# Designed miniproteins, single chains, continued (2), part 13

Each design is a single chain, and the fold is of that chain. pLDDT is the mean over its residues in the fold that is shown.

## One batch from the design tools (miniprotein)

Design m4419
Fold by ESMFold2-Fast:
Structure m4419 (fold): chain A 96 residues (1-96)
Amino acid sequence: MTAEDEAVRVALALALLAVLHETGEESEGARRVRERAEALLAEAGHTDLAERLRGSEPEERFELLLEYMERLGVPEEVREQLEKDLKEFLEELKKK
């Protein structure tokens, strides 16, 4: 697995964790996703982010995702689009 593959996997795990927070789920599944993201962050050398995720409130997890993407050099426009897409996805899920 390349560093890019690890980065994508961690970003997806954190994005899923942010979505789970918005839906109000504090399940064992959410904990497992968080623990996996923490391990991947530490393995990639982002031990400070792994520690922050370990002690984070659910509201902080989306912020951690955005900070991680910034460290990877992901453009601000891409990060803003991800935030918008996740919010729109959640709104769509709430509509009947």
Scores: mean pLDDT 67

Design m4420
Fold by ESMFold2-Fast:
Structure m4420 (fold): chain A 105 residues (1-105)
Amino acid sequence: SGAAAIRAHYDKKIQLYQQQGKHGAVAALEEVRDLLLESLTMSFDERVSKLEAWARKHADSATYTDISNLLSQAKGLHDRGDHALATMQEYNALMLVVKSALEKE
């Protein structure tokens, strides 16, 4: 299942970063894992809200601004019916979330 794949991928990654002493990355990745598991049943607006909340809690100022801008673009595209482009910008924001989590110490 999608849930099993998400757990397997992130649990392995979390363990590797724990072994490296990157406690900030571990905490951030645990929230990314939990967010992705919850996202399997979420609406678009709920997913955007959760990504914004993650970025506010964990991202530095520059990365937060970049994520916020991508999510704002995704919302605008979704509202005008450009669902494919909205999903792409949501995905770009998610990739910055993952990258930000991995860069924490």
Scores: mean pLDDT 85

Design m4421
Fold by ESMFold2-Fast:
Structure m4421 (fold): chain A 65 residues (1-65)
Amino acid sequence: SLQEAYDAAVEEMERAHKQYYELLAKGDVEGAKKLWEEFVKRMEKSDAPESVKRSVAETGKLNIS
């Protein structure tokens, strides 16, 4: 369902953000960039509805700023 797809996408985003900031805190800027690129690719290839993907991407963009 749309709700299940949304919940799964949010969990994936939260996990990616946590790992991203942990790498940045350790000074591994290249590792952080690589991890974020991989997350974006996974999200684009996921079975989540386009509206869900857009919503999660916008939220992720705000959290990185």
Scores: mean pLDDT 71

Design m4422
Fold by ESMFold2-Fast:
Structure m4422 (fold): chain A 81 residues (1-81)
Amino acid sequence: SEEFEREAREGIELAKELEKIAREKGKEEARKRAKELVRKYAKEGRFDTASALLQELVDRGLLDEEEARELAKLHMEAIKE
Protein backbone atom coordinates (compact mmCIF):
# COMPACT_ATOMS: atom_id res chain seq x y z
CA SER A 1 0.00 0.00 0.00
CA GLU A 2 1.03 3.64 -0.33
CA GLU A 3 1.12 3.98 3.48
CA PHE A 4 3.61 1.10 3.71
CA GLU A 5 5.80 2.67 1.01
CA ARG A 6 5.78 6.00 2.88
CA GLU A 7 6.73 4.32 6.18
CA ALA A 8 9.51 2.39 4.42
CA ARG A 9 10.92 5.60 2.92
CA GLU A 10 10.85 7.22 6.37
CA GLY A 11 12.88 4.32 7.80
CA ILE A 12 15.41 4.64 4.96
CA GLU A 13 15.80 8.39 5.56
CA LEU A 14 16.34 7.79 9.30
CA ALA A 15 19.05 5.22 8.48
CA LYS A 16 20.78 7.74 6.16
CA GLU A 17 20.88 10.29 9.00
CA LEU A 18 22.32 7.64 11.35
CA GLU A 19 25.02 6.84 8.75
CA LYS A 20 25.96 10.55 8.76
CA ILE A 21 26.17 10.44 12.57
CA ALA A 22 28.47 7.39 12.29
CA ARG A 23 30.80 9.41 10.02
CA GLU A 24 30.74 12.53 12.21
CA LYS A 25 30.57 11.13 15.78
CA GLY A 26 31.54 7.48 15.36
CA LYS A 27 29.82 4.16 14.78
CA GLU A 28 29.03 3.44 18.46
CA GLU A 29 27.09 6.72 18.90
CA ALA A 30 25.14 5.98 15.69
CA ARG A 31 24.37 2.41 16.90
CA LYS A 32 23.11 3.75 20.25
CA ARG A 33 20.81 6.27 18.52
CA ALA A 34 19.66 3.62 16.03
CA LYS A 35 18.54 1.28 18.85
CA GLU A 36 16.78 4.18 20.63
CA LEU A 37 14.90 5.10 17.42
CA VAL A 38 13.79 1.48 16.83
CA ARG A 39 12.49 1.29 20.43
CA LYS A 40 10.73 4.66 20.06
CA TYR A 41 8.90 3.79 16.82
CA ALA A 42 7.98 0.30 18.09
CA LYS A 43 6.57 1.83 21.32
CA GLU A 44 4.52 4.28 19.21
CA GLY A 45 3.08 1.34 17.22
CA ARG A 46 4.85 2.45 14.02
CA PHE A 47 6.02 -1.07 13.17
CA ASP A 48 6.38 -0.52 9.41
CA THR A 49 8.80 2.39 10.04
CA ALA A 50 10.63 0.39 12.74
CA SER A 51 10.92 -2.68 10.44
CA ALA A 52 12.16 -0.59 7.49
CA LEU A 53 14.66 1.17 9.77
CA LEU A 54 15.96 -2.17 11.15
CA GLN A 55 16.39 -3.65 7.65
CA GLU A 56 18.18 -0.53 6.37
CA LEU A 57 20.48 -0.46 9.44
CA VAL A 58 21.49 -4.09 8.70
CA ASP A 59 21.96 -3.30 4.98
CA ARG A 60 24.21 -0.33 5.87
CA GLY A 61 26.25 -2.34 8.38
CA LEU A 62 25.22 -0.37 11.50
CA LEU A 63 23.53 -3.46 13.01
CA ASP A 64 23.95 -7.16 12.29
CA GLU A 65 20.98 -9.48 11.61
CA GLU A 66 21.19 -11.03 15.11
CA GLU A 67 20.96 -7.60 16.81
CA ALA A 68 18.04 -6.62 14.55
CA ARG A 69 16.23 -9.89 15.35
CA GLU A 70 16.70 -9.37 19.11
CA LEU A 71 15.44 -5.77 18.90
CA ALA A 72 12.38 -6.91 16.95
CA LYS A 73 11.60 -9.63 19.54
CA LEU A 74 12.10 -7.33 22.54
CA HIS A 75 10.21 -4.28 21.26
CA MET A 76 7.92 -5.28 18.36
CA GLU A 77 6.48 -8.57 19.69
CA ALA A 78 5.49 -6.96 23.05
CA ILE A 79 2.06 -6.12 21.53
CA LYS A 80 0.92 -9.73 22.27
CA GLU A 81 1.21 -9.34 26.07
Scores: mean pLDDT 77

Design m4423
Fold by ESMFold2-Fast:
Structure m4423 (fold): chain A 105 residues (1-105)
Amino acid sequence: AAAILERARALAEQGKALYAAGDYQGAVDKYDEAIRLLAPGYPADLSGVLDPALLAELLANKGEALYKLKEYYGALLDYELALTLDPSNEEAAKKAEELRKELKL
């Protein structure tokens, strides 16, 4: 459990560094590895995860990186999953609403 969380946090920091460098695909890859480490059933099942707050952060950050790659449907999915785990994330809520309007959903 502790080792999994430490690895997931390390992957999250690597993803953030890649995003800051403009490597959005690299950021997605690191966030996806961290997400699957915490939630092996992703994207279909997010129940029973050890750290839902970290998973929500990872999903929102992956959504942002996917948005930069113009992968709008993938970005919307990850923002909506982040909101399922953390409904108080105002920024993810705004981005999901914006994407639904852009995609005419």
Scores: mean pLDDT 86

Design m4424
Fold by ESMFold2-Fast:
Structure m4424 (fold): chain A 67 residues (1-67)
Amino acid sequence: GDAAAKAQILAEARAAADELAAQGHEDLSRTLLANADKAVADTSLSVAEVMARVAAAGQEARRQAAA
């Protein structure tokens, strides 16, 4: 169900956030987790919309880390 898919999306976001924190980007890590938690908590969003928002947040965090 949706709960299992959202749990997997959150787990992937946590792994990406841990990598950012390990690289010294603790603020980007925190922002990514906050965005992922917000998307997962939004009951108006489909699983596909949650996945897209979390993926976009992860890409933006990586872009900022590379700058």
Scores: mean pLDDT 84

Design m4425
Fold by ESMFold2-Fast:
Structure m4425 (fold): chain A 100 residues (1-100)
Amino acid sequence: SAIEEDIAKVEKAMELTLKEAKELVEQGKVEEAINTVRTMVGLIAQEFNLPAEVQQELEAILAEMKKKVEAETDLKKVEEIIEETLRQLKEIIIAALRAR
C-alpha cells in the first residue's frame, strides 16, 4: 500500500541518518550530527505533510536530544542518545502515517 511504501521510506531515511550521525560523532562533529537529524526530520515533515501537532512533538524531542547531547562528554553515550532519539522520532512519524 502507499502507507507501507511511505513507512519504508521513513525507515530507510532513519537508518541512513543514524549511520551518518554516528560517523560524525566518531569524528567529534557532534553539532553536525544533531543538524543531520534535525534536517532529516524537517524533510520528512515536509514530504509527508505531517500535522502541526506532530511537528511540535518532533521539535520537542529534538530539543531534548540537543540538551542531553550538550550535557554529555562521552561520545559513545552521545551516539546512544541520538540512536534512542531516532527510535522515538520513527515511532511518532510511523504512527502519524498510519493515522492517515
Scores: mean pLDDT 90

Design m4426
Fold by ESMFold2-Fast:
Structure m4426 (fold): chain A 59 residues (1-59)
Amino acid sequence: NAEEAAKAGEEEGRRAGLASGGGERASQTYNDTGRKSGLAGGTIDAGAVGAAGGAARGA
């Protein structure tokens, strides 16, 4: 999953940058997405989002 997470993180980061047009909005989007996943009752969803975001940050 590390390789998949890294690729997902890279693509998600790129899409966030292109869509939001800025790092500030990207960070806000990640925060909002993480909360929505948690509220949806999906710990796996939150974990997947965290893994993708973490991979992007680590890269």
Scores: mean pLDDT 53

Design m4427
Fold by ESMFold2-Fast:
Structure m4427 (fold): chain A 105 residues (1-105)
Amino acid sequence: MDLLEVAKRAVERYGDEKAQRYLELVSAEYAEAREAANAEFAKVEDDEAYAEKLAKELEVYREALWRVIIRTILTDPSPAAQRVRERLEKFANEELRKIIEEVEE
C-alpha cells in the first residue's frame, strides 16, 4: 500500500488542522522528489544503482509521511487510537520513539 495514501486516510480519520497542513507540505515535496527520481532513471544503466539512489532520496519523505501518520494517531481521542498509542509505546524502537517525540513537540 502507498504510504502517501495511508497518510491521507489517517489524516481524514484522526487528523487535526496541523496534521492536515503538514500532510499537504509533505505530499508536495514527495511528488517533486518522485518526478526528479523518474528523470534520473532514464540516465541510469544499472537497475541496482538506481534502486539504491531512489531509496536514499525517498527515505526523508518516507520518514516525514510516518511523522504525519503518528501525529494524527496521537491527536485522536478515540479508544481505537488509544490502543494504537499503547502498542507504539510498548514496541517502539529508538528511531520510532524519536519520531513520536518530534511529532509531540
Scores: mean pLDDT 62

Design m4428
Fold by ESMFold2-Fast:
Formats: C-alpha cells, sequence, structure tokens
Structure m4428 (fold): chain A 59 residues (1-59)
C-alpha cells in the first residue's frame, strides 16, 4: 500500500524502501520522477502523485 507522504524527505525514504537503494540514490530518482511528470514537490497533491508513480515503478 502507498503510505501517507507529507514531505519530500518521507517521499525519498519511501522510494529508497521501494527500490532497495540508498537515500542518496532515491533522492536522485525522486528528482527524476518530479521532472519527467512535471510535479511540484511543494504541493501535497503532487507529493501524493509522486508516491503513486514510485509505487507503480516498484511493482
Amino acid sequence: AVPEIRSVEELVEYAAEVFGVSREQARLWVDYVAREADLDLADPADLARAAELIHQAGQ
């Protein structure tokens, strides 16, 4: 299940867990996803969308 993501740091930790990578690598992946999907990570709705995209990529 996708957890409730309230910050970029929580999103990075979630990506690190989903992909089994370091927090540093997860941060780069989160930045990549945000750029490719045109997401503003300061927006709570876009944080939730980024979490869904990470969840789908990890399946």
Scores: mean pLDDT 81

Design m4429
Fold by ESMFold2-Fast:
Structure m4429 (fold): chain A 88 residues (1-88)
Amino acid sequence: MEEELAEQQVKKVEETGKQAVEETKKDISKFDESLQKMEQTIKDSVDTLKKAGASKEVILKALGKMVEIGRKAAEEMLKIIREQKEKE
């Protein structure tokens, strides 16, 4: 059950990351807002796991996955911004 909750939280961060990349493709000015939303989603996910009584090991493993997802999404957003600025 704790591992299922952790997987759901990681998946929520993945979906938030995909949405952030998609929003940045449409409007690069939304980059800062999208980045803040991702950071907040990661924090909320960690708090959800803590409140559910998940073990420190489960929380740390999930956090590691969420941070890596956030990093990759941020890199994709930065790549989009660079490409869009070259075209505009």
Scores: mean pLDDT 81

Design m4430
Fold by ESMFold2-Fast:
Structure m4430 (fold): chain A 82 residues (1-82)
Amino acid sequence: GLKEAEERIEKGKKLFEESFKLPDEKLEERIKLAKEGLELLREVLEELKRVGAPEEKLEELEKLIEELEKKFKEYLKKIEEK
């Protein structure tokens, strides 16, 4: 239900945050963790849409995903410069 969705959102956020704490030498691991976190958040968003969760919660999660995707894109661009 919604509680399980909230726990999965926190897990996805944590995976993404951990990806940015890793050093550049662990590039493959960083990309994997960031991608897994984002994929988990997207899966939860689709589940919440399907069960008719409140629009406010859907908007909050969509904004979170957009913010994290932007940060991931910026990180990938910086890798191209290194």
Scores: mean pLDDT 80

Design m4431
Fold by ESMFold2-Fast:
Structure m4431 (fold): chain A 77 residues (1-77)
Amino acid sequence: MKEELVEEIRELLEKLRGDPAAVALLARHIGELTGVEVDLSASTEELIERAVEAAERASVEVLKRALKGARDLVKMA
């Protein structure tokens, strides 16, 4: 379900809150998939908010791709 995918993205961002670089990379990845511009110089809180807003507007297919990429990025961090 779309709501479950958005919730998992939110949980990943919250877990990464202590790593600003990881949050910025994940926010950028979501922005690229959703077509939303992300200011990487923004605060961690703003990046999390923007990424969740972008995810809420995305289709289920885009969210599945974003979540896969997010998990891949977290493994590298």
Scores: mean pLDDT 75

Design m4432
Fold by ESMFold2-Fast:
Structure m4432 (fold): chain A 63 residues (1-63)
Amino acid sequence: GPMTEESLRGKWLEEAMREVAREHPELINSPEGLPRLIAAVQELRDVVRSKEEAVERLVERLS
């Protein structure tokens, strides 16, 4: 059966946050990094179509 789109996007963003923390720990460890990451996730939750897109958008926002 169909899954809710909100549920899928939420999981993609959670995984993207973890990937950004693993691949780009410098972005997370900066004083602005974590709050920017959280804000970007809030903005992207309704627009991302995949985990890869979410990771790319988060890195762009934090760099």
Scores: mean pLDDT 76

Design m4433
Fold by ESMFold2-Fast:
Structure m4433 (fold): chain A 85 residues (1-85)
Amino acid sequence: SSELEDLERLIELREKQLEDIEKYFKDNPQNALSIARQLDGFIDQLKADLDYLQTNFPDATDLIKRMQELIERAEKLKKEALEQA
């Protein structure tokens, strides 16, 4: 469906957003606390997107897995940012 295609594009956008946050943190470790706060909101949004995907498209196993991996990666980055702060 067009909605599933939109969700695929959303996941690609979220992956790119996390890459940009990772690069920003590497270049700006002094902003760790602000980055950790940004990641809190980002992770909450990813979890909401994952819940929606699991509920409405349970057969989209590859997209579900990509979202789960993205959440894990974002949570790891948040932990690193909090340790730096």
Scores: mean pLDDT 90

Design m4434
Fold by ESMFold2-Fast:
Structure m4434 (fold): chain A 73 residues (1-73)
Amino acid sequence: MREIVEEYLRKAAEAETAGRMTMYLVRAMVTAATGKEVDTGEAFDLIGRGEFTMSPEALAFFKELAEKILSHL
């Protein structure tokens, strides 16, 4: 799990556009919340159905990793 999440965050940091960065960040967040790798469409479907949630610890971990990676852009 952690390794997959870190990989998506790295891809977000390497993104040349806001759209691509957002896509990878969303995939990383949904993967951490559900415990499954999901594509972009599936991630947005889960969010739309209200099945997307995560613990405060997971949210804080995600924000910290994304912020650290983005600070290197």
Scores: mean pLDDT 72

Design m4435
Fold by ESMFold2-Fast:
Structure m4435 (fold): chain A 100 residues (1-100)
Amino acid sequence: ISKVTFEITVELTPDGNPELLGQTLELVVKSEVKKYGEVLSIEVKVEPGEKPGVYIFTVEVIATGVTEEDAEKIAKEVKEELLKHPQVKSVEVKVKVEKI
């Protein structure tokens, strides 16, 4: 069992909604993690970044079977999916895997 933490820094357009994006992130991350293992829990936290329109999403997943290599692949897919949204101007994803 591992705790996988995704730190996702997103710059939104002025019409972008960070709460709705947080809900989308929960679904996307859960779907991607399920390709590699079982999701036992997921938690999403949102905080404002240093610049207007910038938000930091922390997605913590407790999962079975997810390696650090798998987590890096998931981070890449999450970034690519978010960049498809017209309200998203930029995305940076950092991932950390801790064995529990």
Scores: mean pLDDT 85

Design m4436
Fold by ESMFold2-Fast:
Structure m4436 (fold): chain A 100 residues (1-100)
Amino acid sequence: SMKEKIIEAAESILDYLEKLAAEHPDNPLLQKSVELARKALEDIKKAKTVEEAINIFKSYADEIRKLLDEAAKNASPELKEELQYVKDLIDETVKEIEKL
């Protein structure tokens, strides 16, 4: 279903953020992004409509992106590239779910 595709997209982003947070345990902004992604997934699962699920996804995506932008300011070059990849993944995912 369309809602299942949104759930899978949210799970994919959460998996990536959990990996980054585990590799950078001293970075509180990455930990907070994981917490927001988990909350987003729970809220998406509870959504009654595809439109509600898309709006929840987009709202949390905006907040997570801001945290990743803040994390990038003092990050190593390697972490900056990983953070940019996740931001690009989020942006492309938003574009795809808006077509549902």
Scores: mean pLDDT 88

Design m4437
Fold by ESMFold2-Fast:
Structure m4437 (fold): chain A 107 residues (1-107)
Amino acid sequence: MDALLEAYKEKLLELLEKNDPELAELVKRALELIREYLENKETDPERAKELEEELAKLEKEIKELLEKKGDEELKQLVEAVVGLEAARLLRSVNLESLLKKVDEILA
């Protein structure tokens, strides 16, 4: 399961990097912060809070950049990549809806 989600994430990141390398770098950083946040949430709540604040700032920056570009396909790519990482780590997200969205983007 995790291997399939990772493979889809890698394919979407490749598409994002090919279309917009700058946006891809911001998304990659967001994925790293999400991972660190979830790893620290139970063991270091103070660090988790700092990471949550950094994520909020980065999400705002990504959103503003996407709005400026006006590219709906790029927005869908970013949302799918972030959603796949969150689903992989949290196991509480509806994976079927995310996989359908990924299939639409990759078709």
Scores: mean pLDDT 73

Design m4438
Fold by ESMFold2-Fast:
Structure m4438 (fold): chain A 96 residues (1-96)
Amino acid sequence: MAREEAERLREEANRLRREADQRLRDGVITLEEHLEADIRADGLMMRADSLETRGGRGRFYREVADRIERSPSLSEGFRAMMEAPLEEAFRVSKKV
């Protein structure tokens, strides 16, 4: 996949975090909504990393990004991230 797509996803993630920070500062969103935006931004970053990474770590990033995208709520997004064992994904990448 194109490096340009990864760059755009990272830029969008940074924009979401920046907007959420501003809205929280303005008192327009709750701390929970700010955390939801941060989780979505992390999902975009993981999607970008999956486009540039092969092996177990790349598959892990894609799986976590997919789960976050399908679960836009804080509780479901957090659950998706916690269910994906980061240590196991990095372990597989070391063996390959």
Scores: mean pLDDT 67

Design m4439
Fold by ESMFold2-Fast:
Structure m4439 (fold): chain A 81 residues (1-81)
Amino acid sequence: VEAEISVEGNKITVTGTSDDPEKLKKLIIDAIRAVGGTATGEIEGNKFTVEGETPDPLVAELLIKFAVESLGGTVKLVPPK
């Protein structure tokens, strides 16, 4: 599992690949929703993209990082512009 997380203001974008992209998409969306946000996701083969908005994007970023790492994945954090 490989994932890249980008945060810009209250917006968060996660893109990556997984052998189970549906499970990872669900975990990412659930993490964003857990901090009062909303998110949508798309899957193409083993690739996923999740876009969302939350009042606590840094907490969402940490939750997503933990979720990906719990599945044996690697996360790359993109610093905000």
Scores: mean pLDDT 79

Design m4440
Fold by ESMFold2-Fast:
Structure m4440 (fold): chain A 66 residues (1-66)
Amino acid sequence: GMSAAKQALKEQLQQDIQLLRQQAEASDSPKKEAALQELDEAEQLLEADDLDGAAVRLQRARQLLE
């Protein structure tokens, strides 16, 4: 099973992904579709318990929306 710390990080990443998805969908950025794709990949990595991979994809989505 997951440690309490790993579970807490997973929940935080899920919340961050949901928040950034809302920001991306409300954005007029030309990179919106690319950011949403990175967020979809982050969600898939979280389902696979790859927290490091999910964090990297979330960071890429943030950079695309800057």
Scores: mean pLDDT 84

Design m4441
Fold by ESMFold2-Fast:
Structure m4441 (fold): chain A 120 residues (1-120)
Amino acid sequence: SKLEKIEEAQKLLDEFNDYYGEKRNEIKLAIKNGDLEKAKEIVKEMLEKVKEYAEKLIKLDESLKPLMEKIVELFEETAEKMEKAKTPEEAEKILEEFDEEFEKLHIELKKKIEEKRLKA
């Protein structure tokens, strides 16, 4: 049961990593093409997906709630900033700042799940 929940959490993390990589590439392409509206749409779609992902992870392990709430908050703040962006250059800067903060949180999440797996 405990090991099974940890394996489910790892699988969800791997699924999200694949999804995130794909969507980040789509956003980068939209910005390069000057399609700011498309970039904003993809960020909103990612916010919905990260909320779903957070709910599933918290349900498997309540101790992940503070970190998942922080990740959701980062995506919400980024979506709000993106909505206000008037140029591809502004959008690119917002996404660069997002990438730096998300990488830190994502590494923390990966480490926490792996530590739980090793101790199970």
Scores: mean pLDDT 86

Design m4442
Fold by ESMFold2-Fast:
Structure m4442 (fold): chain A 100 residues (1-100)
Amino acid sequence: KIEEAIKRINELVKELEKALPEGYSIDVDIRIDEERDEITARINIYKDGKLIASFDIVFNLKENKITIITSDGKVYETTDFDEAKNILLEEAKKEIERAE
């Protein structure tokens, strides 16, 4: 349900925060679409106040599907939360390396 998906989003954000070097920060905007049983989290990564990366994570509760959309339009789909977490961390790391 919605509460469980929000907990998973919070877990993803915490893991991402642990992976970030000093000077980086995260902002998260959560949208709930009850008609479609979907929760979308938009994760923005900043370096010294400058936006360097943005990711949309869509939890479709009806299909138990997680979609990750990167700022350059890459789309990843999975049913496994740990796989979604690893994809997000890998893409975030790549964007951080590009910003340095």
Scores: mean pLDDT 82

Design m4443
Fold by ESMFold2-Fast:
Structure m4443 (fold): chain A 93 residues (1-93)
Amino acid sequence: LLKEALELFSEGKLEEAKEKFEEVIKSKPDPITVAEAYRYLGHIYAILGKYDEALEYYEKALEIYEKVLGKDHEKVKETREEIEKIKETKEKE
């Protein structure tokens, strides 16, 4: 599931990728896989200009990454940077 979603995302098939990432989350895999799926949903919504939805998904990914990996992990830092970038973009209109 996750591999298929990532392949669709890399091919620019955003709507199909979105559907597959939602399927990944619904299958309730390990927490890291769930966080990765949320993070990619954040990327998809950001590409589509839906910044509020992008922030919601990035924040869901961040919560899981912090809980499982700890606050100092690279994935936590990357996700925080993505959140700040979207906030800045949203303020610019």
Scores: mean pLDDT 82

Design m4444
Fold by ESMFold2-Fast:
Structure m4444 (fold): chain A 77 residues (1-77)
Amino acid sequence: MEVEEKRRELGRAVLEATHYAVKIGKKTPNGRKIVEEVQKKLTELSKKAIDNPELVDEALREAREITEKMKEEYEKL
């Protein structure tokens, strides 16, 4: 139950980070590279959490850090 809730939270964090990355990408000349880099990191975190359920907390923390960084970058535009 708790692991399933954390997986849902991870999914939400991934979606939020992707949302901000896409917004940044639309406003910058190298936006495609930013989106690709963020998507690659988020995919690796999702795969890590699927392959190792014990790492869900770590993956969730890292995904939230990416989301926070993307929000800060968007606010600077």
Scores: mean pLDDT 79

Design m4445
Fold by ESMFold2-Fast:
Structure m4445 (fold): chain A 89 residues (1-89)
Amino acid sequence: KEIEEIIEKLKALKDYVVRLLQLMNRPEEAERVEKLIDEAIESLKNRDYDGAIKALNEVIEILKRLAAVPETPHIIDGLKSIIEKIKKL
């Protein structure tokens, strides 16, 4: 049940971030973030928690390079919160 909750949060975060990056005319970053979050979700389904954490850390590094986006700090904090939940699984 904890894994399912994390997956649903990642799906919601993915939809929000991908839409945001598309609106900001950042389609390459949007596509890469989408692929990495989908990779993290598949890793969680396979109980590969290290793989999920690695993929989410790559999303954080992409977002850090987009420091001019005002929403980026909140998204990074959300991703860090999800990583901490995965570490407790």
Scores: mean pLDDT 84

Design m4446
Fold by ESMFold2-Fast:
Structure m4446 (fold): chain A 88 residues (1-88)
Amino acid sequence: SEADQMTQALVVAANRISELRAAGVPLTPDRLREITDEMKTYLSPEVQAQLEQITQQSLEQLRAGTPEEVVVGQFLQRLIDLLVSLQS
């Protein structure tokens, strides 16, 4: 299902972000793009479009100098909200 695919994409995002944090590597706009491009490989084109909107919001926050921990928390919450919407 699209919900199962989105669950897999969310696990990828959480794991990649955790790996960056463990390595002391900052989440830059380019690194967030790399993570979201990997997530897209698990998703249909329609869900990819919804992920792109979420990605753009998080990229804008990073470019505006929003603290990384705030951006990560909000990004993961938006991904959970997308997953829940796909179960309806």
Scores: mean pLDDT 89

Design m4447
Fold by ESMFold2-Fast:
Structure m4447 (fold): chain A 72 residues (1-72)
Amino acid sequence: PEELRERAERARQKAEEYENLSKIYKDMANILKEQGDKKELADYYKTLADSYEAKANGYRAIAERLQAELEA
């Protein structure tokens, strides 16, 4: 049970880390788009944000599955 809790916690931490990275890059992309001078860089940051969001979703799914096993 403790090992499953640690794995669930690590998965939650990874999901949170990637979600935060996604938000940072989304914010940076929005700032650059508003400034109008670095559209290519803004598009790149949006792509990174989308990638990190997908990773975060994956780790959330892992954490939820492990948490369900702990509650069973």
Scores: mean pLDDT 83

Design m4448
Fold by ESMFold2-Fast:
Structure m4448 (fold): chain A 89 residues (1-89)
Amino acid sequence: MTKEELIERLVELLKQVDPDGKTITPEELAALMRRLTDEERALVLGFFRDADKNKDGTITLEEAKEAAKKYSIEDLQRLVDALERALGV
């Protein structure tokens, strides 16, 4: 999978976390974290910290897409795999 395909897959998975909204809230993130291992939580929290440019605890899909561009293909694959397992897809 290319880096662009991984970024698009990541955005698709994040839409499943908040399908009716345009932002991922701290409550939605906390619910997702309960389904992850400790190592996966560190990776996902690090990613959301990098994506949260305004430091309000919410992440837009556009902020997530921009943050993902700075990640390696390996880290994006690990992030996608963790989210797919957590969301049951």
Scores: mean pLDDT 76

Design m4449
Fold by ESMFold2-Fast:
Structure m4449 (fold): chain A 87 residues (1-87)
Amino acid sequence: SKAEEKGKEGAEEALKAKDGKEAMEKGAEGGRKAGLAAGSESSAGTAEGIGAIGGGVGLAAKDDELARELAAKGALSGGKAAAAGMA
């Protein structure tokens, strides 16, 4: 689905991010785009939040590699949630 594709794109960008802050931003952006692809601003906000959570945890731990990994997982989760109509 388009929502899952956008989540995957966000995950790929998060993994390529130069630091944890950019990873969180890319994860959130991927989630937002996934929600928009599902056809709702409400879904966009929810999926954006899901995408941001993982990167935020990594940033709080001050671990850029962890932030990239968790932001990518967040973007994928946001995409799946949007595709399932849960975001």
Scores: mean pLDDT 77

Design m4450
Fold by ESMFold2-Fast:
Structure m4450 (fold): chain A 117 residues (1-117)
Amino acid sequence: MAIFLDPRFAPLIKELKEQGKKVIAIVTESEKEFYEKLGADEVIVLPDTTTFKEIRDIIKKEKPDHIYIFAYPGTLPYFLLLSLKDIDTPITVYTLPEDVEGFKKVAKDNWKIVPVE
């Protein structure tokens, strides 16, 4: 499952599809067409008023084998990540190089922090 990924991660979606994996993208309305064109199997569009609880409930319902998320400190994806500490699903967190050490301080063992180059 891909969640709040920057368009720069288009190669990741293509690689996952080439591996035969089902990709579910949870995105805003403005990103829907972009992820559909990348070949996402399902696109779940969130209104701007969506709560962390609603997004968390979607993730728990879908039961993904892996979560991919782009997050900056203090943003909605960041607080969503903190709300997912009760799950053991592997999470790959993409962030800015400057934010990597900050994420490592709050990361759980199932999180992998990856700098965006």
Scores: mean pLDDT 76

Design m4451
Fold by ESMFold2-Fast:
Structure m4451 (fold): chain A 73 residues (1-73)
Amino acid sequence: SDAIAQALARAAAEAVAAGKDSIVVSEAELAEATGAARPTVRRHLDRLVALGAAERTARPGEYRLFVRPAPST
């Protein structure tokens, strides 16, 4: 769980450094990078979706993480 969180934090930091407000991450890449099973990675990403911090993309197994706050209106 912490390894997945660290990998997601790294991806978010790269997006911020590149001047982006979001970054796409994949279940397969996170599973490979962290050694976690894909269902474990998916569960972690689905929690972020439930919190409004991410959304599923049109491609299966891909999620978009939001790294800048959306406008309040």
Scores: mean pLDDT 78

